# Designs tried in a protein design run: designed miniproteins, single chains, continued (4). Part 70

Each design is a single chain, and the fold is of that chain. pLDDT is the mean over its residues in the fold that is shown.

## One batch from the design tools (miniprotein)

Design m14408
Fold by ESMFold2-Fast:
Structure m14408 (fold): chain A 66 residues (1-66)
Amino acid sequence: VSSTVDRALELIDSLPSESPFMREVSLGMAQIMVSVSKIALSRDPNPKPEDVKKLEEAEKRLKEAI
């Protein structure tokens, strides 16, 4: 979960500004990674606070990038 969220944040931070198409592709991949992380955390009865915080950060940055 943490690794997937880290990857999503990395994609959001490195979004290509030169190509709208490539930016949309990167955002789509980040959305998938965030969604997968949400599902994984919702299935964990005792999720680590650090993982929850990181997921919230990724969601925030993703919403700002869209």
Scores: mean pLDDT 75

Design m14409
Fold by ESMFold2-Fast:
Structure m14409 (fold): chain A 101 residues (1-101)
Amino acid sequence: MEEKEKKIEELKKKIKDLLDRMFGVARTWARMAGDEEKLAEVERLYEEARKKIDSSKNINDMIKILEEVVERLHELGVIPDAVYEDFRKEIEKIKKEAEKI
């Protein structure tokens, strides 16, 4: 039980770190495109995602937020396809770790 709690905390940290990395890439690509409206939308999505994760009571809800975020950033065109595929693989690894808890 104590080890399960520690694994949950480690997963929460991985989720938050991945969220920050996804938005870091998205900001870079929006700036390179010179699209102020896309950059503003990326910042709004980040604030929304942070609030949702901070208010989430379980790991599965946090993972769903990551999945929604990666799809929205890809749809917005602020992450390239190869980076999108890499983030989806990282999310899948987190999901597999969560299944073991």
Scores: mean pLDDT 84

Design m14410
Fold by ESMFold2-Fast:
Formats: sequence, C-alpha cells, structure tokens
Structure m14410 (fold): chain A 92 residues (1-92)
Amino acid sequence: MREELLRRADEAYRNRLDISLFTPEEERQIAEAIREAAEELTEEAKELIKKEGIKTPEELKELAKRVAEEKGLPLVVVEEAFARAWKELEEE
C-alpha cells in the first residue's frame, strides 16, 4: 500500500537508516510513491514558500518539517515537494 510504504520510508529517512534494508522492488515503489505524492503537493509548497518568505535551505527544511507534522504527512514526501517547489521558483 502506498501509505504504508511511505510511512516506512519516512521512518527510515528520519532515523537515517539505510533504505537498502528494503527489497529492490520496494525501493522502486517507494521512490515512485514519493515522487507522485510530492508532485501533488508542489503547487501548495510554492504558495507556502512565498507566503512564509523562505530565503535559505535551512528555513525550507524547517517549514517542511512543520507542514509534515501539521498535516500528518511523511516528512520525506513534504521535503521532496518543497525542494522541487524551491527549484522551480529559482528557475522562474
């Protein structure tokens, strides 16, 4: 299940565990699930970055952590969405 795989990936990421403990197929599914979920959040992330006046990568990570906690979303997904949004805002 996407939600369960994302939760397991989030736990590994937060604890800095080697995700190679997962099978190669699970790693692929996790990467795809993270990408899809992050893509869904990218526009909202852009709006929040602009609203909060984020200027540094450290501020971006702090905002992502807060949003993940407030919305009950996996941190790895939210950080990916915010990183993507930040890059797109820099390019435009």
Scores: mean pLDDT 74

Design m14411
Fold by ESMFold2-Fast:
Structure m14411 (fold): chain A 63 residues (1-63)
Amino acid sequence: SASEIKKLLEESIQRLSDAIDKMKKEKQGLQQKKGDQKTVKSLDKKIKEAEQAKKAAEEVLAK
């Protein structure tokens, strides 16, 4: 049903928000440890992709 789809979208948005926050903290930790720059760039790409997915889900939910 439409209400179940809406609930699943809301739950997906929350999970994406949590994943983005976790990845941002991991990136900050790696930068402070002078970690592998390649891993930092990979996290940046994943964060951007997750933010785009979240925005798309929010746009679907708004309609």
Scores: mean pLDDT 82

Design m14412
Fold by ESMFold2-Fast:
Structure m14412 (fold): chain A 100 residues (1-100)
Amino acid sequence: MEKIIEEIKKLLEELTKKLKEAVENYKGKEKKLEEEVTKLLHEFQEKLSPLIDELLDSGDEKAIEIVKYLSEKFGEIVQKINEKDFEGAIELLEEMVKKL
């Protein structure tokens, strides 16, 4: 479990860094920013998916609670991005990293 949580934390840190870079690099280019953010979220989900499967396969109640937490918070992040609140999405990612 601890190794999987550490990998998830590293993926969250990587996504946070890349989102900050995208916001800076595409300032004033809304369509390109939205396209890059969508790509980053897709790449993150592809890397996260097998780690979530490993947590669920463990049958551990705490692992299931972590999966529920990640799903709920990622839903909030997607909502912030849809609202074009990229700073709010980054803040939620940083809070998730601290919580894990």
Scores: mean pLDDT 83

Design m14413
Fold by ESMFold2-Fast:
Structure m14413 (fold): chain A 98 residues (1-98)
Amino acid sequence: SISPLKTFRIEVEAATPEAAEAAAELARDLGKQLGDVLKGIRVEGNVAVIEAYTEEDAIEILKTLIAFGADTGQVRVKRADGERAKKLAEAWARVRAA
């Protein structure tokens, strides 16, 4: 049971499993650059799931994934944990809906 230790989860939904894997790899590379700040990364079909130890690191990864989605049209944020991360994801979703 890992329930006592909360992580900041990001889920991105991709157009293809290959795009989901690309998003996961981008997050993995950035996580290493930030100092191994990720508890885990996995791909579940078309969804990349990223778990960061802090909200600050989650926000940096989320910004990169939002930029990747904007540039490629292949990825959207499905879920983000943390008050600031959630607001950033919601703001991007509103821009795409408008």
Scores: mean pLDDT 80

Design m14414
Fold by ESMFold2-Fast:
Structure m14414 (fold): chain A 68 residues (1-68)
Amino acid sequence: MEEDFEAAKKYAEEIAKKLGGEVLQLKQVSENTFLAAIRLPDGSILLLDLEVKDGEVKVTAQARIPPL
């Protein structure tokens, strides 16, 4: 849903702001799950699997891709 997308987007943007990074992509994977890609200040990319339930965002998996 669009409201779930906005919750995931806000969460990703808040994480990016706290880490000094920027959100590169937010992709809907299923009805309530999203993939966020955040570029960190060191050039690495943080990938977050997000699940939205009852207005709450949960990180279900994460990975970090080192800079090239």
Scores: mean pLDDT 81

Design m14415
Fold by ESMFold2-Fast:
Structure m14415 (fold): chain A 90 residues (1-90)
Amino acid sequence: TSRLEAWVAEGQAETERYKADALKKVEEDPEGFLKEAQDLRDKYTQLLKDASKLTPEQRRKASDEAGRAGLAVRVATEYIEKKKQEEEEK
């Protein structure tokens, strides 16, 4: 097993853990969590638009945070849509 394979496996497991944690949080406050995730995504996306002022490490961190916030938005949106579907079925 190469270090690259280990790093990819760690990243995948970390993403899965993040999704599970985000889902738990969205279950407690779906709309509030979605709003917070959207605001955070927009914040880091805006920061990345002015990338000339960022160091390479700051750009990577902002990109990672924007990605995580975007993932949280997807998790929250899917949860809200699932709840709406469940209400329509019963």
Scores: mean pLDDT 74

Design m14416
Fold by ESMFold2-Fast:
Structure m14416 (fold): chain A 94 residues (1-94)
Amino acid sequence: SEFDKVLEEMEELALKLGEAIKKKDKKAIEEVLKEIEELMVEAVKKFPEKRELLLEAFETLAGQAKKLLEEYGMTELLPLIEAIRKRVEEAAKE
């Protein structure tokens, strides 16, 4: 299904984000976070019946990303994750 493809893309982006953080590649981290934002905003609008599941999936991804950013000393990027959360939550209210 199209929804299963969204979940697969989320998993691929989560893996790419983890690798970018481990490499301390700030530009790559920002680019992958933007892709995650675009995917999530589109998904919560396209699949309103699955909004709660999508938001839970995002929270899991965000939690792992925050932990890695802290472990690799890139805490200056934590506000980007919070900004994405806000935009995804706003999109989910429509």
Scores: mean pLDDT 87

Design m14417
Fold by ESMFold2-Fast:
Structure m14417 (fold): chain A 63 residues (1-63)
Amino acid sequence: SEAERHLALGEEYLAKGDYGTAAVHFARALQLDPRNVRARELLAEALRKMGDEETAQNVLASL
């Protein structure tokens, strides 16, 4: 699916240390599949890696 493609791209960028690009892909995956727990957790991880703990906690609170 389109959501799975964005999830995979996000994980690739996360592994490369490009947290901003990873967050964009995880956010897109979550927009396409709002019930995707994995996309939500990975978005929170990318945001946390960027130093945005508050937004990361807000994303997880919607779980």
Scores: mean pLDDT 85

Design m14418
Fold by ESMFold2-Fast:
Structure m14418 (fold): chain A 86 residues (1-86)
Amino acid sequence: SLEKARLLFDDLNDIGSSIMFNGGVLTEKQKEEIIKKLKELYELFKDNPEVVKKIEEAIKTVKDPSSPSSKFIEALLETEKEISKL
């Protein structure tokens, strides 16, 4: 549901704010929580291929230890924009 998606984005944005506040470093616990919430978004939008693609890109940025936190924030924003088109 859109309500559940909004709550998941609220949580993801809170984690994003925490990352920025702590100098842009993701902890392993934060990475696990982000991936968990992105997988929940995947299940909500699994029949929307463009949204699924953006979610998969966001998961990839979190799993890549060389990716800066800004890349994750950008991927999250792109996912939110794609969902807003629905």
Scores: mean pLDDT 79

Design m14419
Fold by ESMFold2-Fast:
Structure m14419 (fold): chain A 104 residues (1-104)
Amino acid sequence: MSAREREEERKRVIRLTADALRKIGDVLQEVITGEGPEEEELRKEIEELEKKLTEEEKEKVEKIIELLKKTLGEELTERQELIVERAALELVEIEREVREELKK
């Protein structure tokens, strides 16, 4: 077993995990501060991300949205809901990247 190959794989997974955590932090900041993209831009980004989803990934997106809404509170504006939806889609893309890295 190559310790070096295992260490490089581990470093990639840690980096992707750190990226996911930063994305969650960014979403929480955008929702709290009210800063970030306009609603129309968010809808367009969401539509492009949704086109890449499998059926299983759609369920993952819904679960992430539920978890984020529970963290932020259930009274979100339409813009805040779009920020949460975009973030859930981007987190699923990061999870896909991690899965492909581990699959090699």
Scores: mean pLDDT 73

Design m14420
Fold by ESMFold2-Fast:
Structure m14420 (fold): chain A 70 residues (1-70)
Amino acid sequence: DPVLDRFDRLATRKGIEENRTTFSIEEAIELARQAGFSDEVIKKVEELLKKKNKKTISYGEFARIVREAL
């Protein structure tokens, strides 16, 4: 998945630069936009994240949710 690969690179870089393994939901959505996810996929991901009622998310959890949205 070229878009997931871009997201992985962006999230990994941000995690290294900021010494973090988790992101806020808002940050994860913004990274997904930067990676090139469509508005349709982003909307579906936001809906799934709201159902989980989490304030922060790991890259692995976010990647799983994105795969569900594809």
Scores: mean pLDDT 74

Design m14421
Fold by ESMFold2-Fast:
Formats: structure tokens, C-alpha cells, sequence
Structure m14421 (fold): chain A 55 residues (1-55)
């Protein structure tokens, strides 16, 4: 489901932040994901980015 995909993206971002991946690389990943998964809304992608910025 779309909810499972969004949750998996958040978990992936959590993992990358914990491993020390730069926020700019995570932002690039999200921009790539927007092109591959257009069914996920801009609001949901912003939620993923806000989650990354708070960690």
C-alpha cells in the first residue's frame, strides 16, 4: 500500500541519518523518489523531509 511505502521511506531515511548520511544526499534521494513514485503526494514527501530534518 502507499502507506507502507511511505513508512518504509521514513525508516530508510532514519537509517541513513543514524549512519551519518548528509541531509543534502537525503534531499536528492527524495527528489529522485518523486519522479519514480508520483502516486505519493508532495505533502507526504515533505513529511519525510521534515522527519529527516528533526533527527
Amino acid sequence: SLEEIVENLKKQVDYWIKEGVPLEDIKEFVERAKKLLPEITDEQYEEILEHAEKL
Scores: mean pLDDT 78

Design m14422
Fold by ESMFold2-Fast:
Structure m14422 (fold): chain A 94 residues (1-94)
Amino acid sequence: GALLERARRLLEEVKELAMELLRKTKDYLSAIGLVLRAIGVELDLELTGDVRAALEEARRIAQDIVDLAKKQGLDDIAKRAQELIARVDALLAE
C-alpha cells in the first residue's frame, strides 16, 4: 500500500544518510553501527510488514545520526536527519 511504499523510501533515505555520515565522520565505528541498524530495519520491514515498528526504529536511528553529526560538526547531515525525523513523525500520525 501507499504507506508501506513511503516507509520503504524513508528507510532507504535514512540508510543513505547514515552511509554519507560514515564517509564524512572521524567516528567511523559509531557510523558503521548506524548503517547496520538501518539495513536491519529494512530487512525486518520486509520480513514482518510492521510499518509502525520500522518507522519507530528509523526515528531512533535518525536521532542518533543527528547526535553524532552535531558532535562531529557535520551540520548539513544533522539538519537532513532532523528533516527525516519530521517526515517519520508525519507518517506515524497517519
Scores: mean pLDDT 90

Design m14423
Fold by ESMFold2-Fast:
Structure m14423 (fold): chain A 85 residues (1-85)
Amino acid sequence: SMEEKVRAVFEETLAWLLSQGVPEEVARRLAEVAARALRDVLAGVPAEEANAKAAEEVVKAVGEATGKEVKSGEEALKLLQELAA
């Protein structure tokens, strides 16, 4: 079912982020973003639109977690790697 696929993406993304050393609260927020993006695509939202929204939510989540201004997905990834170290 759609719910089973969305849950699998959440659980797998969360487990992977935790294995990389990402703090639990940040990992959970990012896993929720991934799960929502899949739910949107399965509900008929264009993948480009769903991915753009997910990227904005990742930027916001990393910015809030680090207290830093995040302007791009590339910058968010760099800051996330610093949180994981």
Scores: mean pLDDT 83

Design m14424
Fold by ESMFold2-Fast:
Structure m14424 (fold): chain A 86 residues (1-86)
Amino acid sequence: MAEARRLLEEAERLFQKAVEAYKKKDYEEAKKYVEEAARLAVEGLRLLAAATEDPELRAALEAGIEYVKKLAEYLIKKLEEKEKEE
Protein backbone atom coordinates (compact mmCIF):
# COMPACT_ATOMS: atom_id res chain seq x y z
CA MET A 1 0.00 0.00 0.00
CA ALA A 2 2.73 2.54 0.90
CA GLU A 3 4.49 2.01 -2.46
CA ALA A 4 1.23 2.35 -4.42
CA ARG A 5 0.44 5.60 -2.57
CA ARG A 6 3.93 6.97 -3.31
CA LEU A 7 3.60 6.10 -7.03
CA LEU A 8 0.16 7.76 -7.27
CA GLU A 9 1.40 10.90 -5.46
CA GLU A 10 4.40 11.13 -7.83
CA ALA A 11 2.05 10.66 -10.82
CA GLU A 12 -0.05 13.59 -9.55
CA ARG A 13 3.08 15.79 -9.27
CA LEU A 14 4.12 14.87 -12.83
CA PHE A 15 0.61 15.69 -14.16
CA GLN A 16 0.91 19.11 -12.46
CA LYS A 17 4.27 19.61 -14.23
CA ALA A 18 2.60 18.60 -17.53
CA VAL A 19 -0.05 21.32 -16.97
CA GLU A 20 2.69 23.92 -16.28
CA ALA A 21 4.58 22.88 -19.44
CA TYR A 22 1.32 23.11 -21.44
CA LYS A 23 0.71 26.67 -20.13
CA LYS A 24 4.24 27.58 -21.35
CA LYS A 25 3.41 25.98 -24.75
CA ASP A 26 6.17 23.39 -24.22
CA TYR A 27 4.11 20.56 -25.69
CA GLU A 28 7.07 18.15 -26.01
CA GLU A 29 7.89 18.49 -22.28
CA ALA A 30 4.17 18.24 -21.40
CA LYS A 31 3.96 15.00 -23.42
CA LYS A 32 6.96 13.51 -21.56
CA TYR A 33 5.39 14.36 -18.18
CA VAL A 34 2.02 12.83 -19.25
CA GLU A 35 3.77 9.63 -20.40
CA GLU A 36 5.73 9.28 -17.12
CA ALA A 37 2.72 10.22 -14.94
CA ALA A 38 0.52 7.63 -16.69
CA ARG A 39 3.24 4.96 -16.29
CA LEU A 40 3.49 5.59 -12.52
CA ALA A 41 -0.31 5.80 -12.10
CA VAL A 42 -0.74 2.43 -13.88
CA GLU A 43 1.98 0.87 -11.67
CA GLY A 44 0.34 2.25 -8.51
CA LEU A 45 -3.12 1.00 -9.53
CA ARG A 46 -1.69 -2.45 -10.40
CA LEU A 47 -0.16 -2.70 -6.91
CA LEU A 48 -3.53 -1.77 -5.36
CA ALA A 49 -5.33 -4.35 -7.54
CA ALA A 50 -2.80 -7.05 -6.56
CA ALA A 51 -3.19 -6.20 -2.84
CA THR A 52 -7.01 -6.25 -2.74
CA GLU A 53 -8.97 -9.39 -1.81
CA ASP A 54 -12.27 -7.80 -2.95
CA PRO A 55 -13.04 -9.01 -6.51
CA GLU A 56 -15.33 -6.04 -7.24
CA LEU A 57 -12.71 -3.53 -6.10
CA ARG A 58 -10.06 -5.36 -8.14
CA ALA A 59 -12.29 -5.14 -11.24
CA ALA A 60 -12.82 -1.40 -10.61
CA LEU A 61 -9.05 -0.84 -10.25
CA GLU A 62 -8.36 -2.81 -13.46
CA ALA A 63 -10.99 -0.68 -15.27
CA GLY A 64 -9.20 2.39 -13.86
CA ILE A 65 -5.89 1.18 -15.32
CA GLU A 66 -7.51 0.82 -18.76
CA TYR A 67 -9.07 4.30 -18.45
CA VAL A 68 -5.71 5.88 -17.49
CA LYS A 69 -4.05 4.27 -20.53
CA LYS A 70 -6.82 5.56 -22.85
CA LEU A 71 -6.71 9.05 -21.33
CA ALA A 72 -2.90 9.22 -21.66
CA GLU A 73 -3.07 8.11 -25.34
CA TYR A 74 -5.68 10.80 -26.02
CA LEU A 75 -3.69 13.56 -24.26
CA ILE A 76 -0.41 12.57 -25.97
CA LYS A 77 -2.11 12.64 -29.40
CA LYS A 78 -3.56 16.10 -28.71
CA LEU A 79 -0.19 17.43 -27.50
CA GLU A 80 1.54 16.07 -30.64
CA GLU A 81 -1.12 17.78 -32.81
CA LYS A 82 -0.59 21.11 -31.00
CA GLU A 83 3.22 20.84 -31.30
CA LYS A 84 2.87 20.50 -35.10
CA GLU A 85 0.48 23.50 -35.28
CA GLU A 86 3.03 25.87 -33.68
Scores: mean pLDDT 84

Design m14425
Fold by ESMFold2-Fast:
Structure m14425 (fold): chain A 66 residues (1-66)
Amino acid sequence: SYYDQGMDAFRRGRYDDAVRYFQQATDVDDRSTAMRALQIGSRAARRLGDRDSQQQFYDRIMSIMS
C-alpha cells in the first residue's frame, strides 16, 4: 500500500518520497490509516523543511478531527 511505502521511505530518511506516498495513502485508505498517514506525513514534511506540505497535512488532520 502507499502507507507501507511511505513508512519504508520515512524509516530510510527519504522524507520527500515519504511525503508523496502519504499524500496518496490519505486518498485511498480507511480513516484510521489515512489519519496515521497524515500524522507521519506531517513529520516527514517538517524534517524536509517543506512548510507548505506540513501545513496541508495539518489542515487535513484538523478537518477530520473537527
Scores: mean pLDDT 82

Design m14426
Fold by ESMFold2-Fast:
Structure m14426 (fold): chain A 96 residues (1-96)
Amino acid sequence: SAETRERQFLAIGTSKALILKLQISDEEELRKKLKEAYEELKARQEAGEDLNKLLEEVLKEAPSEKVKQIAEIVYKAGAGKISEEEAEEQLKKLLA
């Protein structure tokens, strides 16, 4: 559906936006962007979408290994495999 396509582009855009924001952002802005990404991915999973397929599509668009690692961490949090706090800590370590 058109709505599904819009959500897919949002997920790709969020991954790219996170990298740009992490280069210049404070901790509060990072937390806000992560919450937006987690809620979107949780909603998609509850709607019956395959997060592994969405991640694969994001990884095809990823310009670097750091983007791929960021996407994997965010998707793990969205799938409930790790907490939002654990994802935030993993991202901070990755980007240090």
Scores: mean pLDDT 64

Design m14427
Fold by ESMFold2-Fast:
Structure m14427 (fold): chain A 79 residues (1-79)
Amino acid sequence: SMSVPSVEELRAFVDLMPTDEQKAIAIVYMLKESENNPEGLEAVIEVAVSLSESVQQKAIELLKKEGREDLAEKLEKAL
């Protein structure tokens, strides 16, 4: 949808985060916000797979810690 932020816009936002931990927190937040919007969820996952392995691993750990194994599995399958 044209009302959903683009992958490039979401990536630029994540790139403003100064640490891998903060980038991971941003990804987790965006995944949770997009959980009921398949188009938005796919865009956030595409951004996450373009990030470093460190950010990806931290995001997965945070999702599991929050009991969001469903989102963690979706992200892991895309890697």
Scores: mean pLDDT 84

Design m14428
Fold by ESMFold2-Fast:
Structure m14428 (fold): chain A 64 residues (1-64)
Amino acid sequence: SERDELIKRFRSILERLVALGVISQEQADALESDFRYLVETNFEDAKRQLDFLEGLLAKAEAEQ
């Protein structure tokens, strides 16, 4: 489903942010839980949060 694809993409971004040392695994776990809730309750906000984190990842990767 589109929701499952969003969650998968979000998890991939979190894994990369943890690998880069931008966030902790504990923070990543909390963010994933919050995102799963957003996907069910406010899908448009979930998409906005995903876009924001993709931008954050792009900046972090550029600063390696």
Scores: mean pLDDT 85

Design m14429
Fold by ESMFold2-Fast:
Structure m14429 (fold): chain A 68 residues (1-68)
Amino acid sequence: MEELKKRVQSLIDQVESAPTDGLKKQRTYRVVKELKSLGVSVEEAKRLLSSLNVDRSWVEEAIKKYYG
């Protein structure tokens, strides 16, 4: 449980450190998929990703794709 906070932060850091917009978008989708696999709710995923400084449409599309 204490490791979950580090993992979530690491996933966010991976998106923000991506060298290209294409990789940022791909990693944003990967992060949403990973959060779902970790049992994170839609509301919690949205809260965690609201701090992520990327195109909001990528976040919304990824959430729709993986959470429905």
Scores: mean pLDDT 78

Design m14430
Fold by ESMFold2-Fast:
Structure m14430 (fold): chain A 97 residues (1-97)
Amino acid sequence: MEAEEILRRLEELGRELAELLGETDRLTDMEMTVAVMAMLLTAMGRVDEAQAFYEEAKGMSDEEVRERMKEIIEKYGEELKKQLEKLEEQLRAAKAA
């Protein structure tokens, strides 16, 4: 249940970032979601895991990527959610400035 909610929030944040950067025509929704997940893992100090996930995702189907993201969310749940909320707050501040 919570993993699906976090995935939806990742997708929405990815869409907002794509709009802010003007990248909506260059990246798929899944590629944006993968980039957001990698950013969150990096923010958690898990740089090697972020890099590994980003590279793995290039060879995966959308369904395989979603399942892999659920595994990461289940593994890092609370800390990942905390970093997601922080990034969402930073984006809101940037849009308000």
Scores: mean pLDDT 77

Design m14431
Fold by ESMFold2-Fast:
Structure m14431 (fold): chain A 56 residues (1-56)
Amino acid sequence: HMSDAQREGAIELAAAILASPGGTEEMALQAVKRFGGASDEEAEEIVAEAKRRLGL
């Protein structure tokens, strides 16, 4: 279970990974699950939101 603040931090983490050279969606998913405390479902949503913020 994530708070709104934790979710926002996880989106920022995912966006940073996706914007990095060699950063992939799989890396972003793993990072938000491992370090952000996201479930599989939450991680998919977080990465999708990060892509939207980056215009992907």
Scores: mean pLDDT 82

Design m14432
Fold by ESMFold2-Fast:
Structure m14432 (fold): chain A 58 residues (1-58)
Amino acid sequence: SAAALQKGLEGWNSLTPEQRALMQAIGASLRAIGEAIDEYLKRKKEGDYSWPEVKVTR
């Protein structure tokens, strides 16, 4: 919802630069895990049960 998005932006803007950097690093790791899970599910549908490489970008 728009209210949830606004609250999230206000919370983000209240963080220090150091806290924002930490949250970005955590977010990047979670995104990489999510991408690996999506690729695994795609491979599984094609009969490949191998786990993909987890790619983390800064």
Scores: mean pLDDT 72

Design m14433
Fold by ESMFold2-Fast:
Structure m14433 (fold): chain A 62 residues (1-62)
Amino acid sequence: MVEIAEVTEDTGPSTPAVLGAKKGDIVRIEKFYEDGFALATNLKTGHTGLIGMSKVKILEKL
């Protein structure tokens, strides 16, 4: 099951593995990791990377 989430605070691509996103961007959660991170795709930019779960609000499950 994939989840759709809204970014709650800006996150910059500090490394190639970290997803760059702005507050209000919609991301698709592709996979959860055990450490409170997820692999997500930013639907605005099409980029995929790691995002902290503290920086997103889950909107729906698909």
Scores: mean pLDDT 75

Design m14434
Fold by ESMFold2-Fast:
Structure m14434 (fold): chain A 82 residues (1-82)
Amino acid sequence: DLLEKFIKLLLEEAERYLKETGKKTLSREELKEVIKRAAEKAGFTLSDEDIESMVDKIFEDLGKKEVSLEELKEFLDKVLNS
């Protein structure tokens, strides 16, 4: 399933970014970049509008301005199992 592959790669890219930067959370702009890279690695391109829509949904559902790897994983687990 392309969605399952994308979600796995998204979490892997988020973890890599956080490890490389020493940060514990992703801002909106950092999450956009992580999503874009994960999509490219999965072999497809997402429009800027699709990426912004995903980020909006994540931050709206969490009620936060930054997301941890754990919070992102919980959100994506809900999406995958809905």
Scores: mean pLDDT 82

Design m14435
Fold by ESMFold2-Fast:
Structure m14435 (fold): chain A 79 residues (1-79)
Amino acid sequence: EKRERILQKLDELLRKYANDLIAEGKVEEAQEFIDYLRRIKEAVEAGNKEEALRLLDEMIQRFPKYKSDLEKLKAELES
C-alpha cells in the first residue's frame, strides 16, 4: 500500500538525518527535524494529504540540505 511505503520512508529519513544532525552537535535542529517528521506522519496516518504536503514544503525551506530527499517524499505523496 502507498501509505505504508510513505510511512516507511518517513522512518528512514528520521533515522538517517536526525542522527546526522545530532552527530554535528545540532541537537536543537535535530529536535525540530524530528517534530516535523512526527507531524507529517500524523497527517499521513489521518489521511490529511494537504497538511502533509504543507509540512513538507515548510521542512524543505527549513532544511535545504535535505531538499532532495524531502522533494522525493513529496512527489510520492502527490502521486
Scores: mean pLDDT 82

Design m14436
Fold by ESMFold2-Fast:
Structure m14436 (fold): chain A 61 residues (1-61)
Amino acid sequence: SEKEKEILKQKSAEDKASAVFQIQLERGKPEQAYQLGTQIKKAAENKDWKQVKQYIKQAVS
């Protein structure tokens, strides 16, 4: 969605992971927050932006 694209463009990989982490924590899912954040960071380190977008979409859905 447009929201996922906006987040992806504005922030570093760490900031994107932090935003996803915060959303999942607010939803009461700290384990999911940590897992998604870690996966986003790894995908970004591999420059796999398609995978980064997918994880962000999963987090904000």
Scores: mean pLDDT 68

Design m14437
Fold by ESMFold2-Fast:
Structure m14437 (fold): chain A 78 residues (1-78)
Amino acid sequence: GIKLSEEEAKEVVEKAVKETAEKYGLSEEQKRKIFEAALEFLKKNNYVFEPAALAVYLTEILSSKVATEFVKELEKEI
């Protein structure tokens, strides 16, 4: 995986949330939940970005399609 700093993780997650929200019409509450869940997962993984594992984790709050698309947007920012 790709190692990020905490500040880099926050920045790339924020950008990926914005892009995914624009594409899928996500609410402010959904954006907040995705941002918090993605950062929590990254923090627990010592800010090492593992795309497949993050996508699976996010299926707890997102459909599989939206989770996969979010992780693809995140990969573009990293």
Scores: mean pLDDT 82

Design m14438
Fold by ESMFold2-Fast:
Structure m14438 (fold): chain A 102 residues (1-102)
Amino acid sequence: MKEKIEEAREHARRFERRLIEERGLPPEAARAIGEGVLASRLGDIYYENKDYQKAIEKYKEAIRHYERAARLVADDPLTVGVLAVAIGVLNTQLRRLEEKLK
């Protein structure tokens, strides 16, 4: 589990850098997306470890970060669209988890 958490952090850090360097996103927006990616991956790690409550908390955290990012890039419809898809996928995962806990 520790190795997967470190991999998730490194992936999010590199993804944030690429958003700034390759796509020219504002640093605040790139940071919000990076935090969303990290939270989403931590959610997956907790899900695999059957820590469903922590997985739910992390997926909700990821959605909040992506919603913040979408507000920061409201003038970029392509990035907003990508974030909307990511939020949709996370909402589907949350519904599945909530059904399993009943």
Scores: mean pLDDT 85

Design m14439
Fold by ESMFold2-Fast:
Structure m14439 (fold): chain A 95 residues (1-95)
Amino acid sequence: MYAYLAEHYPELLEPLLEVEVSLGLAAMAKALKMEELKEKLFEEAVEALEELVRLGLELGVPRALLERIRAEVVRQLEALEAPEEIIERVRGLLP
C-alpha cells in the first residue's frame, strides 16, 4: 500500500502517516493503561483518516483503495478495543 501511494498518490502519504502514528501511539497508550491518552489518539487517528478520505475523493483515488485503507483502520481500532462509536464513525466516512 505505502509504495503504491508514494508512486500514484503522494498527497495521501502525510494523512496516512498521521493515521498510522496515532494508532501506533494508541497501542502504546493501551499497553501502558493510559486510557485518556488512548481515547485522544483514537480521535486524532479518525480526524487524520477523515482528511485522507476527503483528499482521496478530491484526487479521484479508486474507491476500492479508500475502502481497503478504511478496513485496515477498522481492524486496528477493533484490536485496540476502541469504542463502537469511533468504529462506526470510521465506517461512515465513505458515501
Scores: mean pLDDT 85

Design m14440
Fold by ESMFold2-Fast:
Structure m14440 (fold): chain A 87 residues (1-87)
Amino acid sequence: SEEEIEKLLEEVIKIALSSSDIAEALAKARELVEKWAREQGWSEEQRAAILTVVEVAVQEIIEHRETVDLEKLKKNLLSYITSIKES
């Protein structure tokens, strides 16, 4: 559901904001996506596509921490991940 994806994105954003090491943030984000994929019954293709989107978002937040519009990023990611799940 949209609420589930929004909660996932909030947790991803928290991981990115709390970490200065991109490799550590990516590892935590990967674990989170794998856990959600199991709990929500995502296909392997959906999991891989969503993981790619999440990894790009983590990098964007870490590299542009002081300028990134987190609310806009979250909204765009929510729309994109929803489209992946509808496929």
Scores: mean pLDDT 81

Design m14441
Fold by ESMFold2-Fast:
Structure m14441 (fold): chain A 61 residues (1-61)
Amino acid sequence: DSDERVRALVEAARNGELPPATPEIDEELARRYVEAMRNADMDAIAEVHARIAARAAALAA
């Protein structure tokens, strides 16, 4: 399920365990997510999740 995949990738990015060849998350998205979490920016977190979900859906199609 793409939702589970997005959650797993978000958790990996949060823990600094993102695989080098992860197409759903680039370095920019991982950096933005970590920054948003650090700042408790709920809007930025939601935006990053939406962008990851959109990329995951495109790759699953």
Scores: mean pLDDT 65

Design m14442
Fold by ESMFold2-Fast:
Structure m14442 (fold): chain A 110 residues (1-110)
Amino acid sequence: DAARRGDVAAVRERIARGENVEAADANGETAAHLAARYGRVEIMKLLDPNLIDNKGRTPLILAIDAGREEVVEYLKSLGFPTEGLEPRSPVEPLSEAEKALVEKFGKPAP
């Protein structure tokens, strides 16, 4: 996946051709989720950071869990609150703070 690899040019070309780069995989994860998990800030800037996966996780939650400081800073600059969010195991359920964030800013993938 271009988003996972950090291939900004490939993602940009797909957007320019009118391709749906936000198509969800079997887990409901979009290119934005992969970019957040792998710390691809430039790709995150091209994508919708409000999409949620099948577990109710936003790209912000995945970036925090993966320790991707640059993506967290970018999302914080867009007005996403990071206060009260802590890194957690991917197998743990959403905390009350994370659930509130998803409910306020998260939306289903198209």
Scores: mean pLDDT 67

